# Designed miniproteins, single chains, continued (2): the designs that were tried, part 43

Each design is a single chain, and the fold is of that chain. pLDDT is the mean over its residues in the fold that is shown.

## One batch from the design tools (miniprotein)

Design m5477
Fold by ESMFold2-Fast:
Structure m5477 (fold): chain A 65 residues (1-65)
Amino acid sequence: MAELEKFVEEMREAFKAAGAPLKIELEGGKITITGENVDYRSQALALAEAVEAEFLGYEAEVTLK
């Protein structure tokens, strides 16, 4: 759990520094990634895939405006 939470915080800071802030929410076994910039879609999808592959039991959903 702490490992996943740290990973999420690290990603929030990285995207914020890049000028494309992502809203990442943890809700039970679900991770919701919401972004405003489609240019970061590939990175957001890669993050979702990495979470699903590395953290069993979690479902990642990407929503871009």
Scores: mean pLDDT 69

Design m5478
Fold by ESMFold2-Fast:
Structure m5478 (fold): chain A 80 residues (1-80)
Amino acid sequence: SPVEEVVRLVEEFIERAKGKTPEELQALKDELADRLVEEFGIPRDFAEAIVDAVAYHVERGDRETAIRSARLAVKLYLER
């Protein structure tokens, strides 16, 4: 499922984001957004919003909400 492929990328992002500086985190956010646009056809603004929401929840220690928000957003876009 494309939704589960995006969830896998989000989980990889969360793992890679551990211990990063704000500048390094921004580079990882940009990389994830680029992959959502290039591999899944998600519009740039929507991809960036998904990645920002994921990063917001991860920075607050809420990994489960980060993954859930990404899954819901991508499912609504790709499975419509």
Scores: mean pLDDT 87

Design m5479
Fold by ESMFold2-Fast:
Structure m5479 (fold): chain A 56 residues (1-56)
Amino acid sequence: MPAFMDAEDGFNALLEAGFSPEQAVAFLRREVEESDVSEEKKERDLAFLEEQEKKL
C-alpha cells in the first residue's frame, strides 16, 4: 500500500474484521517493519503495537 494507516487505526480495523488481538499485532508489526514509511512513523507505530501486546 502506498500510504500506511496509523497502527491504531489498522489494529482496530483488523479486530473489526475478526482478527484476534495477537494476530492483529503480529500482522501489523510485520507490515510496519516492511513499510516504506518514515523511521519516525515506524517507531511510533511499533510502540503502539508493543502497548497492545502488553495487554494480551
Scores: mean pLDDT 73

Design m5480
Fold by ESMFold2-Fast:
Structure m5480 (fold): chain A 84 residues (1-84)
Amino acid sequence: MLSKEKAKEEAEEAIRAARENLEEAKEAFKEGDFKKAILLYTSAMLLAATARWLAEKAGDEELKKEAEEVYREAREGFEEVEKA
């Protein structure tokens, strides 16, 4: 089983990756690359969901809330692409 310390480190890493994919997704959507935007938003949601789970295992409520925020932003972006 992952230690709480390791779970926190992995959650932080997953959040960073999720934010990177979220920003790339926004750029792709702005450029009209809807397929790339969908893939990147989906990846950001999966990474954020993983980070939320890891943050919960680490007992880090602040990190969990950050992951939930990134997930929400990615979900909203995905819904915008679907409407385009």
Scores: mean pLDDT 86

Design m5481
Fold by ESMFold2-Fast:
Structure m5481 (fold): chain A 85 residues (1-85)
Amino acid sequence: SLSDLVDRLTDALENDDYVGALESMREIALLEAKNSKNPKHKKTFEELVEQIDEVIEQIRKNPERAKELMEQFIGDYLQRRYLSV
């Protein structure tokens, strides 16, 4: 369920499992994209999946930067989604 995926995201973040957190976010976005009846919402979640895949790839190439890259991604997402009017 979506709640189960959110719990996994929270647990991953609490355990400094940044790849696990991103994978959980990716699964949430993919589920929302598949279940969305609104084409604009579907596109937004599909773009989010692509962005998450890029961050995961960057972490695979530079594991020492995992926390930094994750925090930058979440910061940018929250700023645009919840703080922009």
Scores: mean pLDDT 79

Design m5482
Fold by ESMFold2-Fast:
Structure m5482 (fold): chain A 97 residues (1-97)
Amino acid sequence: AEEELARVEAIAAELLAAARAHIAENGSLTLEELRAIAAELMSKLSPEEQAMLALLTGMIVDEMEERGLKSLDEEELEELLRKVLAEIKAAIEKKAA
């Protein structure tokens, strides 16, 4: 559980860093751009870590669609990633107990 929590936090931090770099150059991050960034990161990850990144990315996309957001600024990205990461961490802890 602690190792899974540390891994999902590390993956979330790497996704945030890549997405923030994209927003700094382009002003925003679209759904397709988020998916493209996640796909690039997956090339460096194990199959288990790829599944974690896919879950993180999918949950962010679902939240964007529910809120009617076509793109994210830096503040919206940080809020959504924090919310999604908290939900994943809570699920991991509950399954380990």
Scores: mean pLDDT 83

Design m5483
Fold by ESMFold2-Fast:
Structure m5483 (fold): chain A 72 residues (1-72)
Amino acid sequence: MVASPTIRRAIEETLARDPNASKEELVERAVKAESDILDRALQAGVLTEEQYQERLDEIRKEAEKLVDEILA
């Protein structure tokens, strides 16, 4: 699975601001950062709703995996 640089960056930036951030917070921050980009694309008509949902599911899975890797 391809790791998004946006997801990794969001996790690292959250940890830099709050080193005690929970796994759940890190995952939500990473998903939020990428979903904000996707939301803009959806609103601009660049993405379909189907493409948006598929990408969002993939992002959450990648974020959870990366958080586990970084916190290990």
Scores: mean pLDDT 76

Design m5484
Fold by ESMFold2-Fast:
Order: structure tokens, then sequence, then C-alpha cells
Structure m5484 (fold): chain A 87 residues (1-87)
């Protein structure tokens, strides 16, 4: 389905974000998270939106643990975007 394809794109963007983070490229990591949030906002099915929310919450938790404020802000924005869609 389109929602399954969009969720797969979100997961792929978050993997690219992780790679950029490991390389110390926090601007690219944040950019990929924000793009993932934009893609996730197009999901219409609540189950797939909830899966995206869980993924962003995980990224947010990890970024807080690692102390990167730029990535943390991007993850919070992405999470807020999908939570707005769930409301």
Amino acid sequence: SMDEALLAQVVALLKESDKAFEEGNYDEAAKHILEAGRVASQITDPEHLESAAVAFASVLSSSKSEGNEKVEKAAQEALDRVQERLA
C-alpha cells in the first residue's frame, strides 16, 4: 500500500540519518529526520502513523542520551508532526 511504502521511506531516511550521525555530520542527520517527518505526515493509516511515531520517539530518546541538541530538535519536530496527524 501507499502507507506501507511511505513508512518504508521513513525507515530508510532514519537509517541515512544514523549513518550521517556516526560520521559526525549532524546537519545531514537532522535534515534526514526532518524529511522523514514530512514523509510520515503523508501517511493516512493510524497503524502506520503510530509506527512512525514510535520510530521518531526512539530517535528522540537516543539523541537525548547522546547529547546532540540539533538532532534532538529535528526528532521532536518529526514526532510532533505525526502526533498532530494522530489527533
Scores: mean pLDDT 86

Design m5485
Fold by ESMFold2-Fast:
Structure m5485 (fold): chain A 103 residues (1-103)
Amino acid sequence: SLKQQFLESLSGGLLEESERIRREGGSPEAADLFEKGSEALRKGNTKEASEYIVKGYELYAASHKPSVSEVVSEYILSAGASFAGLDEVSEAFRKSGKILGAS
């Protein structure tokens, strides 16, 4: 289903982001939260994943000045999640876009 394909894509994206942050010497705590978010999405626990995503971006923004492209990407993910019927995940990415945009 579209919902399952989107959850798999998001899970992979969060894991890639976690690995990128670790490789670039960014916040280990943010990387850990994105990895936990990835695992929660894989298990279908969208509420828990949404909480990890928001906390991860809060810690990421505290140690990194995001680009306009990074902010826009979060809103695109929010729109995609909404289209897939993942309302909690959509709201998490919308909040993440706001957090990054305020940094």
Scores: mean pLDDT 86

Design m5486
Fold by ESMFold2-Fast:
Structure m5486 (fold): chain A 62 residues (1-62)
Amino acid sequence: SAAELGEVIRRYRERKGMSQREAAEAVGISQATLSRIERGRRRPTGEEVMRLIKVLEIPAEE
């Protein structure tokens, strides 16, 4: 679900020690957009998911 995906993204961002601002800039989205994604209020696009996985180093298995 979008909520589960958002929690995974937040967890890996926190593990990497990145603020929402830093992660959003690295992914190329606004901080507000990343906040909505992490809260499960917005589903990221396929392109955004690929960039989030790369930037936050989320395992392919997740």
Scores: mean pLDDT 83

Design m5487
Fold by ESMFold2-Fast:
Structure m5487 (fold): chain A 85 residues (1-85)
Amino acid sequence: SDEIVVQERGKPPRTLTLADFLADYTVLDAKLLTTGSKSTLLVHAIDRNGVERTLLVEFDSVGDALAFDTDIGVKALVEAVNKVT
């Protein structure tokens, strides 16, 4: 699925596409956090208003995205994490 779940402290979780996320945010840094059955990234990003945000972004599986190479957007974000690390 091209859908991700985005959580910010003190706000309700939002479901949006990776494309919509990347249109609204400029990713500065990302760190992979494995917290159960889903893959979660801690993301530092700038929103459309130039404000820095700290977000938790949940994917169905980072390993599945890497294994199947079927979602270029998910793979690109995972590779950005590996590049920063």
Scores: mean pLDDT 66

Design m5488
Fold by ESMFold2-Fast:
Structure m5488 (fold): chain A 116 residues (1-116)
Amino acid sequence: MSLEEEIRAARTAEEAFLLVAGALMDFLLRMIREETDPELEAELRELLREVAEVVGRFLAGEISVEEALERLERLLARAVRLARQSGDPALEAAAAELERLFALGREVARRALAAA
C-alpha cells in the first residue's frame, strides 16, 4: 500500500496526522543523509527535532490535532524551502509530493473530525 493509500484509509484525524508527520520525518532524514554543508545539516536536524516535539506533545495530549497539523505545516514549509535551495530536482519533486500528501492528510483529518 502506498503512503497516499494509507492516508486515504485513515479512520481518525490522529492517524492521518501521524502518517504525514512520519512522511515529513522520513523526508528530513533523507535530506540529512545527503547534506554535505554542516550549517544546512544542523538546520535540518533542528527541523527534525521540532517535528518530533510536535508529535510528542500531540501524543501527550498537550495540543489538539488541529494545532499539531498547523505546526507541522510551518515545519513542512521550512523543509520545502531547504529542498528548493539544494537545486536537486529529485528533492524538489519529493518536496512537492510531500506538500500534496500533507494537503490530503489535512482533508482526511478534517473529514474525520466532522464525522465525530
Scores: mean pLDDT 86

Design m5489
Fold by ESMFold2-Fast:
Structure m5489 (fold): chain A 100 residues (1-100)
Amino acid sequence: MKYSEEQFNAIVAVDTLLITAAIALVEAKRQGASPEVIELLERIVDLASKAGEAVEAGDYETAEKYLDEIRKIAEQLESLGYTEEARLVKRAADEARKAL
């Protein structure tokens, strides 16, 4: 493998966050969530993808900034009543940050 064990663990954790966010977005669209909720989830998916690219490049400082932004957006989702999806995204983001 081209990655160290530490970098591989960080990639897996960020990919788990991306998958979690993508599933939440698909489910929100299926349930007819508001355009505001859809936009916030799309932003989380985009930021998770960018965090993954940063980790693959070894830029953990940039990855950390994207993960911190994801957590803030998840708090906005929670305030809009999307508490379960926000909780899952926050947990995945916290695990990804811990893996950095």
Scores: mean pLDDT 84

Design m5490
Fold by ESMFold2-Fast:
Structure m5490 (fold): chain A 63 residues (1-63)
Amino acid sequence: MEELEKLKQEYLKLIDEYTKVFREMREARAAGDEERVAELQQKLQDISNKIVEIHKKIEELKA
């Protein structure tokens, strides 16, 4: 696969994963499961970091 095409595909997968984890976090928070909320918040942060890395790679390809 082309590098740019691969990055775009990874980006879309990360957005989809973020939505699923966010939904689970909301449910855990409503249930008062603080440990699970912390775990899911960490996963959301990891996904956000991956999105930032993809943006950096796209910027490198533009330059």
Scores: mean pLDDT 81

Design m5491
Fold by ESMFold2-Fast:
Structure m5491 (fold): chain A 86 residues (1-86)
Amino acid sequence: SVITNVTTILNSHGQPVQAQQLASIIQQIQAQRDAGTLTAADHAAFDQQINQIIQQAQDDAGMSISTRQTIYNYISDYLTVPPPAI
């Protein structure tokens, strides 16, 4: 799962707090998507929060740009489908 992939990478870089924060946000996104309640505004807010957490983890752990890109790619593939416009 996206959660497993992202948390494994962050934990391997000594970032368990950021791993838990991302897991929580991804679970919230999954729950809202499954319920059909995820709005475009919610999607944008979650995307911003995810980007901030990844940036903080990169800064704290000295993660390479390639490692950061790998984390972004896992999450972006999950978030690339916007909620249907009504």
Scores: mean pLDDT 74

Design m5492
Fold by ESMFold2-Fast:
Structure m5492 (fold): chain A 53 residues (1-53)
Amino acid sequence: SASARYRLRRIEEERKALEKAREMFKNDPQFQSDIDEAEALLEREEAAVKAAE
């Protein structure tokens, strides 16, 4: 569905933003931990979108 495609595209864009944030703040271990958690949430959201389709 168009809704699922939109959500998957948004997840991909969020992943790219997190990757850039990791590189920018690589010397901040607390921020790296927050990024790890955000990436895990994106993986769960992606799986949920695919399961609901």
Scores: mean pLDDT 82

Design m5493
Fold by ESMFold2-Fast:
Structure m5493 (fold): chain A 75 residues (1-75)
Amino acid sequence: SISVLKSQLASLISEGEQVLSEVTHPSLRTQLQQAIENAKEALESDDVEVIKKANLDLDVAIGVNDLKVAVEKVT
């Protein structure tokens, strides 16, 4: 249901904001911040397709930023 998708998206937004707090590089921060803002906008929508896309896009953005932050910490 749309309620389940919105709950999942809200959880991803929280996770994204936590990851964003660890990102110091402007380009990485901007990309993740845009994904989070897009997700927040989608959360106000009643379109299942929009919410599904936002879930996927944010999940990908979080994964990419997590990997880059990890690489920066070990290098």
Scores: mean pLDDT 75

Design m5494
Fold by ESMFold2-Fast:
Parts: C-alpha cells; structure tokens; sequence
Structure m5494 (fold): chain A 80 residues (1-80)
C-alpha cells in the first residue's frame, strides 16, 4: 500500500532498517499512520511494541500523514 511504502521510506530516512522490524510491527505503524490521532499515548504504546524511540514514531506519523495529505490534495487539483 502507499502508506506502507511511506512508512518504510521514512524508517530508512531515519536510519532504521525496515527488515529489522517484524511484519506485525510494520502493520502497526501503517495502521497508526492511516487511523491514529497522533496522541502521546499512541506514540508511547507503539514505541513499546516496536522498540523504536518515541521521536522516530512521532516523525513517522508526521512525515507520512503530511505526504499522504499532500498527495490527496494534488490529485484534487489535477482534476481542474
């Protein structure tokens, strides 16, 4: 999926090998990007479940959600 691609690219950009995470952990990050609220409690739980620093989780959410939002806006503009 587009969200999974963005999560993996953001991990690589932050110096994390996506292959160091389990399929379940990648899925948790993807579900968070698509359906999460960005709350501190969600970041804390994901940090515990993935072993990633909270700053990495926060950056994944911020960068991936912005990129997805920008792509959706660009698709709307192309119809004009």
Amino acid sequence: SEAEELVKKTLEKLGVDPKSLTEEQIKLLVDYVLHGTGSQEEIDELSEKTGLPKEVIRKIFFEATIELGMREIERGVEKL
Scores: mean pLDDT 76

Design m5495
Fold by ESMFold2-Fast:
Formats: sequence, structure tokens, C-alpha cells
Structure m5495 (fold): chain A 98 residues (1-98)
Amino acid sequence: TSGALTGAVVEIWFNKPSPEQLEQAKREQQLLIDRLKKAKTKQEARDIIRDTIKRMEAAGMSRELMIDVLSRVAEYFRDTDPERARLVEEEVKKLIEE
């Protein structure tokens, strides 16, 4: 990995997500947190995370936006349940590797 794309004001020229996409991202984030809290097993938690990723992808959300949502969910669980945070973090790594 070599390349510095940071330093240019690229963010201003990049087409930002629509209000609808941002609202959907917030809804998926909240649903994922709620569903993970109710998950009885680690396997159920993984299935919930994967289902959420597929749902966001099917809705046309960018991979960057999906990673941001999942990262925020992982951060939320670090203080409340580190094991759940780790499971979310593992799925984030898979998205980054692809």
C-alpha cells in the first residue's frame, strides 16, 4: 500500500450520500445495535451482521458508508460488550480485504 490521496480537498468535490441514504444508514446502524443486543449466540450475531451488510449493499450504499456504519457499531459495543465489538470488527476486516 503506497499512495497519499490525503491533502487535496477531494471531499468537497466528492458526491456525498443523499439524505435518503444517510437516513437509511442511521436506521441500519440502530437496527444492527438492537439486533446484536438480542442475539443469544455468537453465530446469531455473525449472521445478523452479514445480513445487515447484504441489506445495505442491496440498497446501493457505498462500501465506504457500510464500513463507517459497522465501525460506529463496533465502537458502541467496545464499552458495553467487547466480545460483540470484536465480532463486528472481524466483519469490517473482511470488507476492507475485499
Scores: mean pLDDT 75

Design m5496
Fold by ESMFold2-Fast:
Structure m5496 (fold): chain A 58 residues (1-58)
Amino acid sequence: SEEEIAEILSERFGISREDALTIIKMTKEGKTAEEIAEKTGLSVEEAEKAMVLAVILS
């Protein structure tokens, strides 16, 4: 479920569950790592890792 994926992302990247859900949503929408980084406060590199992990867990 998206909630379980969000919990894993939240723990891995030290972000809120709300930000983790935002990453999942934006990844599904085809947003770039740069856009996700701007929205969440992660670095572009961390955003890219979070996107990859979200896809793997889906």
Scores: mean pLDDT 85

Design m5497
Fold by ESMFold2-Fast:
Structure m5497 (fold): chain A 64 residues (1-64)
Amino acid sequence: MGVEEALARAERYGFALTETSLEMRKLAVRVDAELGDISEEEAQRRLAEIERQLAALREAERAA
């Protein structure tokens, strides 16, 4: 008993972990830009890419 519930919970943890990882990447990009390690243009490009990945992840989570 509980195998199906355990798998569903593991999948939810997978989505949450991936979302957290992407949010951490956004923070790292903002920090790098503030420190001057990357240009504002490069920071905008990377943030737009991460936002697209977050949007795709949220759509996949809704479909699951």
Scores: mean pLDDT 77

Design m5498
Fold by ESMFold2-Fast:
Structure m5498 (fold): chain A 80 residues (1-80)
Amino acid sequence: MSLAQRLAERLYELYRKLHPDLSDFEIAKAAALGLVLYGKWFNLPKELVREAIDYLADKFGLTEEQREEIYKLIEENEKA
């Protein structure tokens, strides 16, 4: 498993513990935001963050619409 996939798994597990009642899609959104913040703090390549998000989307069977919503959310948070 790549570094991006391991980061995605770890963040998903952490957010699932914090929010056990949320759907896989809601947890994936939270994990994506965590990846953006972690990337800003530790200067991670944007390609690694996107690879991690794609891994989560594929693993949890997210729709293209749900994947696009996650990408829109991270773009909005890059401006903050």
Scores: mean pLDDT 77

Design m5499
Fold by ESMFold2-Fast:
Structure m5499 (fold): chain A 67 residues (1-67)
Amino acid sequence: DPLREELIERLEELKEELPEAEELIDQAISYLRNNDPKAAAEKVFELSQLFPESEELKELLEILTSL
């Protein structure tokens, strides 16, 4: 699934920018790899609460919640 691979790639890049969020990002990636976008969205939502200034997290959450 090219959309899933794009979302994983964007989360991997975000992990480099936000190393404090590595554990939650890795959990979101794991859920996406297991075809569980709802669980991934829950983890990205938690991340968006911790980093409310991140536009990337907001966009990722919107994409995940639209699936």
Scores: mean pLDDT 84

Design m5500
Fold by ESMFold2-Fast:
Structure m5500 (fold): chain A 87 residues (1-87)
Amino acid sequence: SMSMEELRLMLDVGAVRAGKALEMEEEGLDLETRHKRGLEFSKELDELYKNRTPENIEEIKKRAEEAKAKYPEVAAAYEEGLAALEA
């Protein structure tokens, strides 16, 4: 089983991805451009997630907090996920 710390980090990664998707939608980017930039963004985020230095973990957490602050739907999904893990 994954640790609670690992599961929380996965929620942070999810929030960062969701925030980026909503940001690109707000920018009015076409589906093809959103797909390409989303793939590039996912590669960069995966590098932070795979190389879990304290600095990389803090960067992921910071980006997740920024996404939750900007998008109420990201914050709501994060809180639902966190509640489900603590149940």
Scores: mean pLDDT 84

Design m5501
Fold by ESMFold2-Fast:
Structure m5501 (fold): chain A 68 residues (1-68)
Amino acid sequence: SPEQQRLVEEARRLADEIARLIVEGAPEEEILARYRELLGLVAQLDDASADEVHAYFGRRWREALARR
């Protein structure tokens, strides 16, 4: 659906922002605030879309931690 596509796009943008904050060494509070926003979006997704976002976020998170 258009709404699910919008939520996936928004979740991916938040995942990218979280990865950026990790690489930059941003305060934990800022990272957690963005992560809470991501969890709120994922809660609105169907299972397939949520799995897609989880896979994307996991890749970005691992890359960010390796670059830190």
Scores: mean pLDDT 85

Design m5502
Fold by ESMFold2-Fast:
Structure m5502 (fold): chain A 77 residues (1-77)
Amino acid sequence: MENLEKARKYVEEARKAFEQGNLDEAAKYAMKAIELDPSNPEALELARRLAGEYYKRGDWKKAMEIAEKIHEALKKL
């Protein structure tokens, strides 16, 4: 239960950072949420959006790292 509560808290922090344009902070929290709860659909969707934003910025390495983390999480389901 504690890990799911922490994952939810990280999703909230990631969403706030994303809305404020802090992509690096948003990615950090989204990845932590996925690590604690790989099945969290909000964390996975936010991570997908972040990967797209990094790709638009030309940061393909970060976009690929986020995409790989999403794929790893989905394989655990």
Scores: mean pLDDT 81

Design m5503
Fold by ESMFold2-Fast:
Structure m5503 (fold): chain A 57 residues (1-57)
Amino acid sequence: QARVDRVNEAARRAIKEAWEQLKKEGKEDIPATEFGELVSKLAREILAEDEAAEAQA
């Protein structure tokens, strides 16, 4: 139940974070493959942080 919601939220946050990072660097025109890899990396980091925070709480 909560797993799917957490993964979906992490993905949304990762997409937003990736866009903000690219805008700051002026690299909005990157290949979809590289964008997908960046989003996947950020989503994994967000999910890991959320799991660590949940374990501490």
Scores: mean pLDDT 74

Design m5504
Fold by ESMFold2-Fast:
Structure m5504 (fold): chain A 57 residues (1-57)
Amino acid sequence: SSLQQISNQSRQTGNQAQDLRRQGLLNPDTRQQSIDQAVQRMNDSARRVSQQRRLSQ
């Protein structure tokens, strides 16, 4: 119980500090979403090119 309370408080404080640091750059959710969207577009394009090449062979 006491160990869980200490662990939870330490984790919460750490997360708050990290969030404040990231807020100075970009919103973490917006940054991650932009990265995920870019990766998804790249993967879709690569798959389309690969499929087209396979069908052409």
Scores: mean pLDDT 67

Design m5505
Fold by ESMFold2-Fast:
Structure m5505 (fold): chain A 90 residues (1-90)
Amino acid sequence: MVEEAKEKIVEGYRLLGIVEAVEEMGREEGAPPVNLATLELRKRAEELIEEGRKLLEENGALDKLPEIEAAGEKAREEAKEEVRRLAEEE
């Protein structure tokens, strides 16, 4: 269960990275900052992070949250770079 919680939190952070990269690129192109797809993706990211935190709490493993959040922040940064790289290839 702790591993499942970690996967959910990290995936949530990864999705936030995708949203941030898309929004940043949209601003550079003069597009509106609000996009339905990014709104839905942000909601899913928030849900995954909340589910993961709840699983950690239920398993008495909240002490692992800082380590998992650090992994999530790394995944977020990697996702932002990957989205930007894919956009540059197009």
Scores: mean pLDDT 78

Design m5506
Fold by ESMFold2-Fast:
Structure m5506 (fold): chain A 106 residues (1-106)
Amino acid sequence: AKKAAVLVLTDSDDAEKLAEKLVEKAREKGYEVIDVIILPEAAAGVDPETNEPSKEAIELAAKALKEAEAKGAEAIVAPDVPGTKKLVEEAAKAAGLKVPIIYLDI
């Protein structure tokens, strides 16, 4: 099975529940989930009106993506939520991420 890290970029009270649902969906798709990363601080750095991430949010998410890849993640699983794609894409560029990012509806 491909190894995946689950990344949740939300400052919602439901962050842990969202992570649990993403882990279940990733496993149903045949991934071995090796890491679960919840970064409310990165989510808090996203403008809610424009969905533009701050430099600090990008750096925090990029560090987490690099650490997941170093742990052997072959894919990153993230929720398909507002602002997440912009933050994750900019963070992946900053990290030089080589593994695919998979966005899942919850």
Scores: mean pLDDT 80

Design m5507
Fold by ESMFold2-Fast:
Structure m5507 (fold): chain A 75 residues (1-75)
Amino acid sequence: GPQVPASPEQLEKLKEAIAGLAAVYDELPEEVQKKAIEHLAQLIKTRLDEEQQKEVLEFIASLNEKLAKEIKSLL
C-alpha cells in the first residue's frame, strides 16, 4: 500500500499513549472523548496496517471496551 507500517517502537509508544488515555477516558468530558476518539481513529487508519489495527484495537478493548467500540465505529 502507499503507507509504510508503523515500526515496533512506534507501535509500542502508541500503545503507551493509548493506555494513559484509556485509564482516564470515562472521566473525560464528552467533547474531549469525541476529539480523542476521532484523533485515535485517524492515527490508526493512516499509520497502521490491518494487522496492527487489529492488535491495537484488541489492546484498547482489554483496557476500555467503550473506547475500543467508539474507535472501531470510525474505521
Scores: mean pLDDT 81

Design m5508
Fold by ESMFold2-Fast:
Structure m5508 (fold): chain A 83 residues (1-83)
Amino acid sequence: MNEEQLKAEMAEIGRLGLEWLRQKVAEGRPLTPAEVNAALIALGMAEYGGDVETSLEIARALLELHPDDEVIQRLYKRLEEKK
């Protein structure tokens, strides 16, 4: 796997994570710590893959379920600055 292929695959994992997270948001329940961790991994993969918009959407969805999480708030702000 070369760097370009790795970035493309990581961005795709990020997009799949966003689809999964949007489904969780639609269910209207708080995420478990493991689910939050999975979403943050998907966000990091999207960002590494150069898909900042997918990373931003993951952070936004996380804030919808956990609006008072200061760590996610700071992450969202950082990602908006790259948009």
Scores: mean pLDDT 81

Design m5509
Fold by ESMFold2-Fast:
Structure m5509 (fold): chain A 88 residues (1-88)
Amino acid sequence: DLQAAMAANREALRARAREAMAQAVAEGLISEEQAQTGIALADAFLDRVAAGEAAVEAFIAMIERAVEAGLITAEQAEEAKARLRAAA
């Protein structure tokens, strides 16, 4: 049942990422193209975690790529990283 639980968890996280991107587009924060990039970054993050990378490290890598892709600003990236550091 571990494989089923892991698959369900990954699918739930993908659904949440898509919902968050759709909301950001609706609020005018990002374009639809940036939302597609965000979804691809979320998929890559989940693949890294599935491959055994630590979730915090994978998430930091995703944030860095989001800045490079123009999805978020450097300021937004620093805020997200600060939240992760506070949780660690």
Scores: mean pLDDT 72

Design m5510
Fold by ESMFold2-Fast:
Structure m5510 (fold): chain A 81 residues (1-81)
Amino acid sequence: SVTIIEDPSASLAERVTIFRVLAHELKKIASEEEKEEVERLVAEADRAAAQGDEATLRRIIRELAEMGGRLLPDKDLVIHV
């Protein structure tokens, strides 16, 4: 299961750490096609972070968290966005 908690106080650096860790965990269990999807989301998140686009970064973290809920149904994930 996945629980998504809104954290408006998180810094850009903290958000980068969150999506990096989440993407790393997802790639351990994902199929090759799902890994490609995760890599595309990581590339989009990197670009958003470089531009200081927190709104886009938060949306991508939520999307990765939702993938985590699908791919890791027996793991309790708590993700701050």
Scores: mean pLDDT 85

Design m5511
Fold by ESMFold2-Fast:
Structure m5511 (fold): chain A 94 residues (1-94)
Amino acid sequence: SQEEKEKLIEEIIKLLEELIKKAGPEEVRRMLTDEARKRAATDIGRLLEEVVELVEKGKKEEAKRLLYENASIDELKEAKRLAEEVLRRVEEEG
């Protein structure tokens, strides 16, 4: 549903904002790319890298639109799991 998609996007953006605050945008992009490659989800990894850049620049509405237009609900669920795994690793390091 549209509501499920919007909720997933909000959750992903919130996770990425927390990641950027804890590790910085460059390290977050690196970790997302590494995790995406490990999961054979390179297209989702590239999409999340673009989203991180937009969030860092304060373009949060553009980041949400990019996710809405370029990812299915299943792809957004995978993107959320990928971001959650990266957050787990960042929290284990400090």
Scores: mean pLDDT 85

Design m5512
Fold by ESMFold2-Fast:
Structure m5512 (fold): chain A 59 residues (1-59)
Amino acid sequence: GSREKLLNALQKIQAQQALDKATVAVAAADVGFPAEVAIQALERHGQNIAALTDDIFNA
């Protein structure tokens, strides 16, 4: 599903580099979420991919 797709995308990005506003925005857009939702989740949860993904899907 979309949540698993986002989680997997963020995990792959984090394996190569730290998550930033651009990378989380693009990954969230691919599953139909606005960039601002992803950026706000990154600001709240940082590099915690599980919390970040949960926040985006509960926005």
Scores: mean pLDDT 84

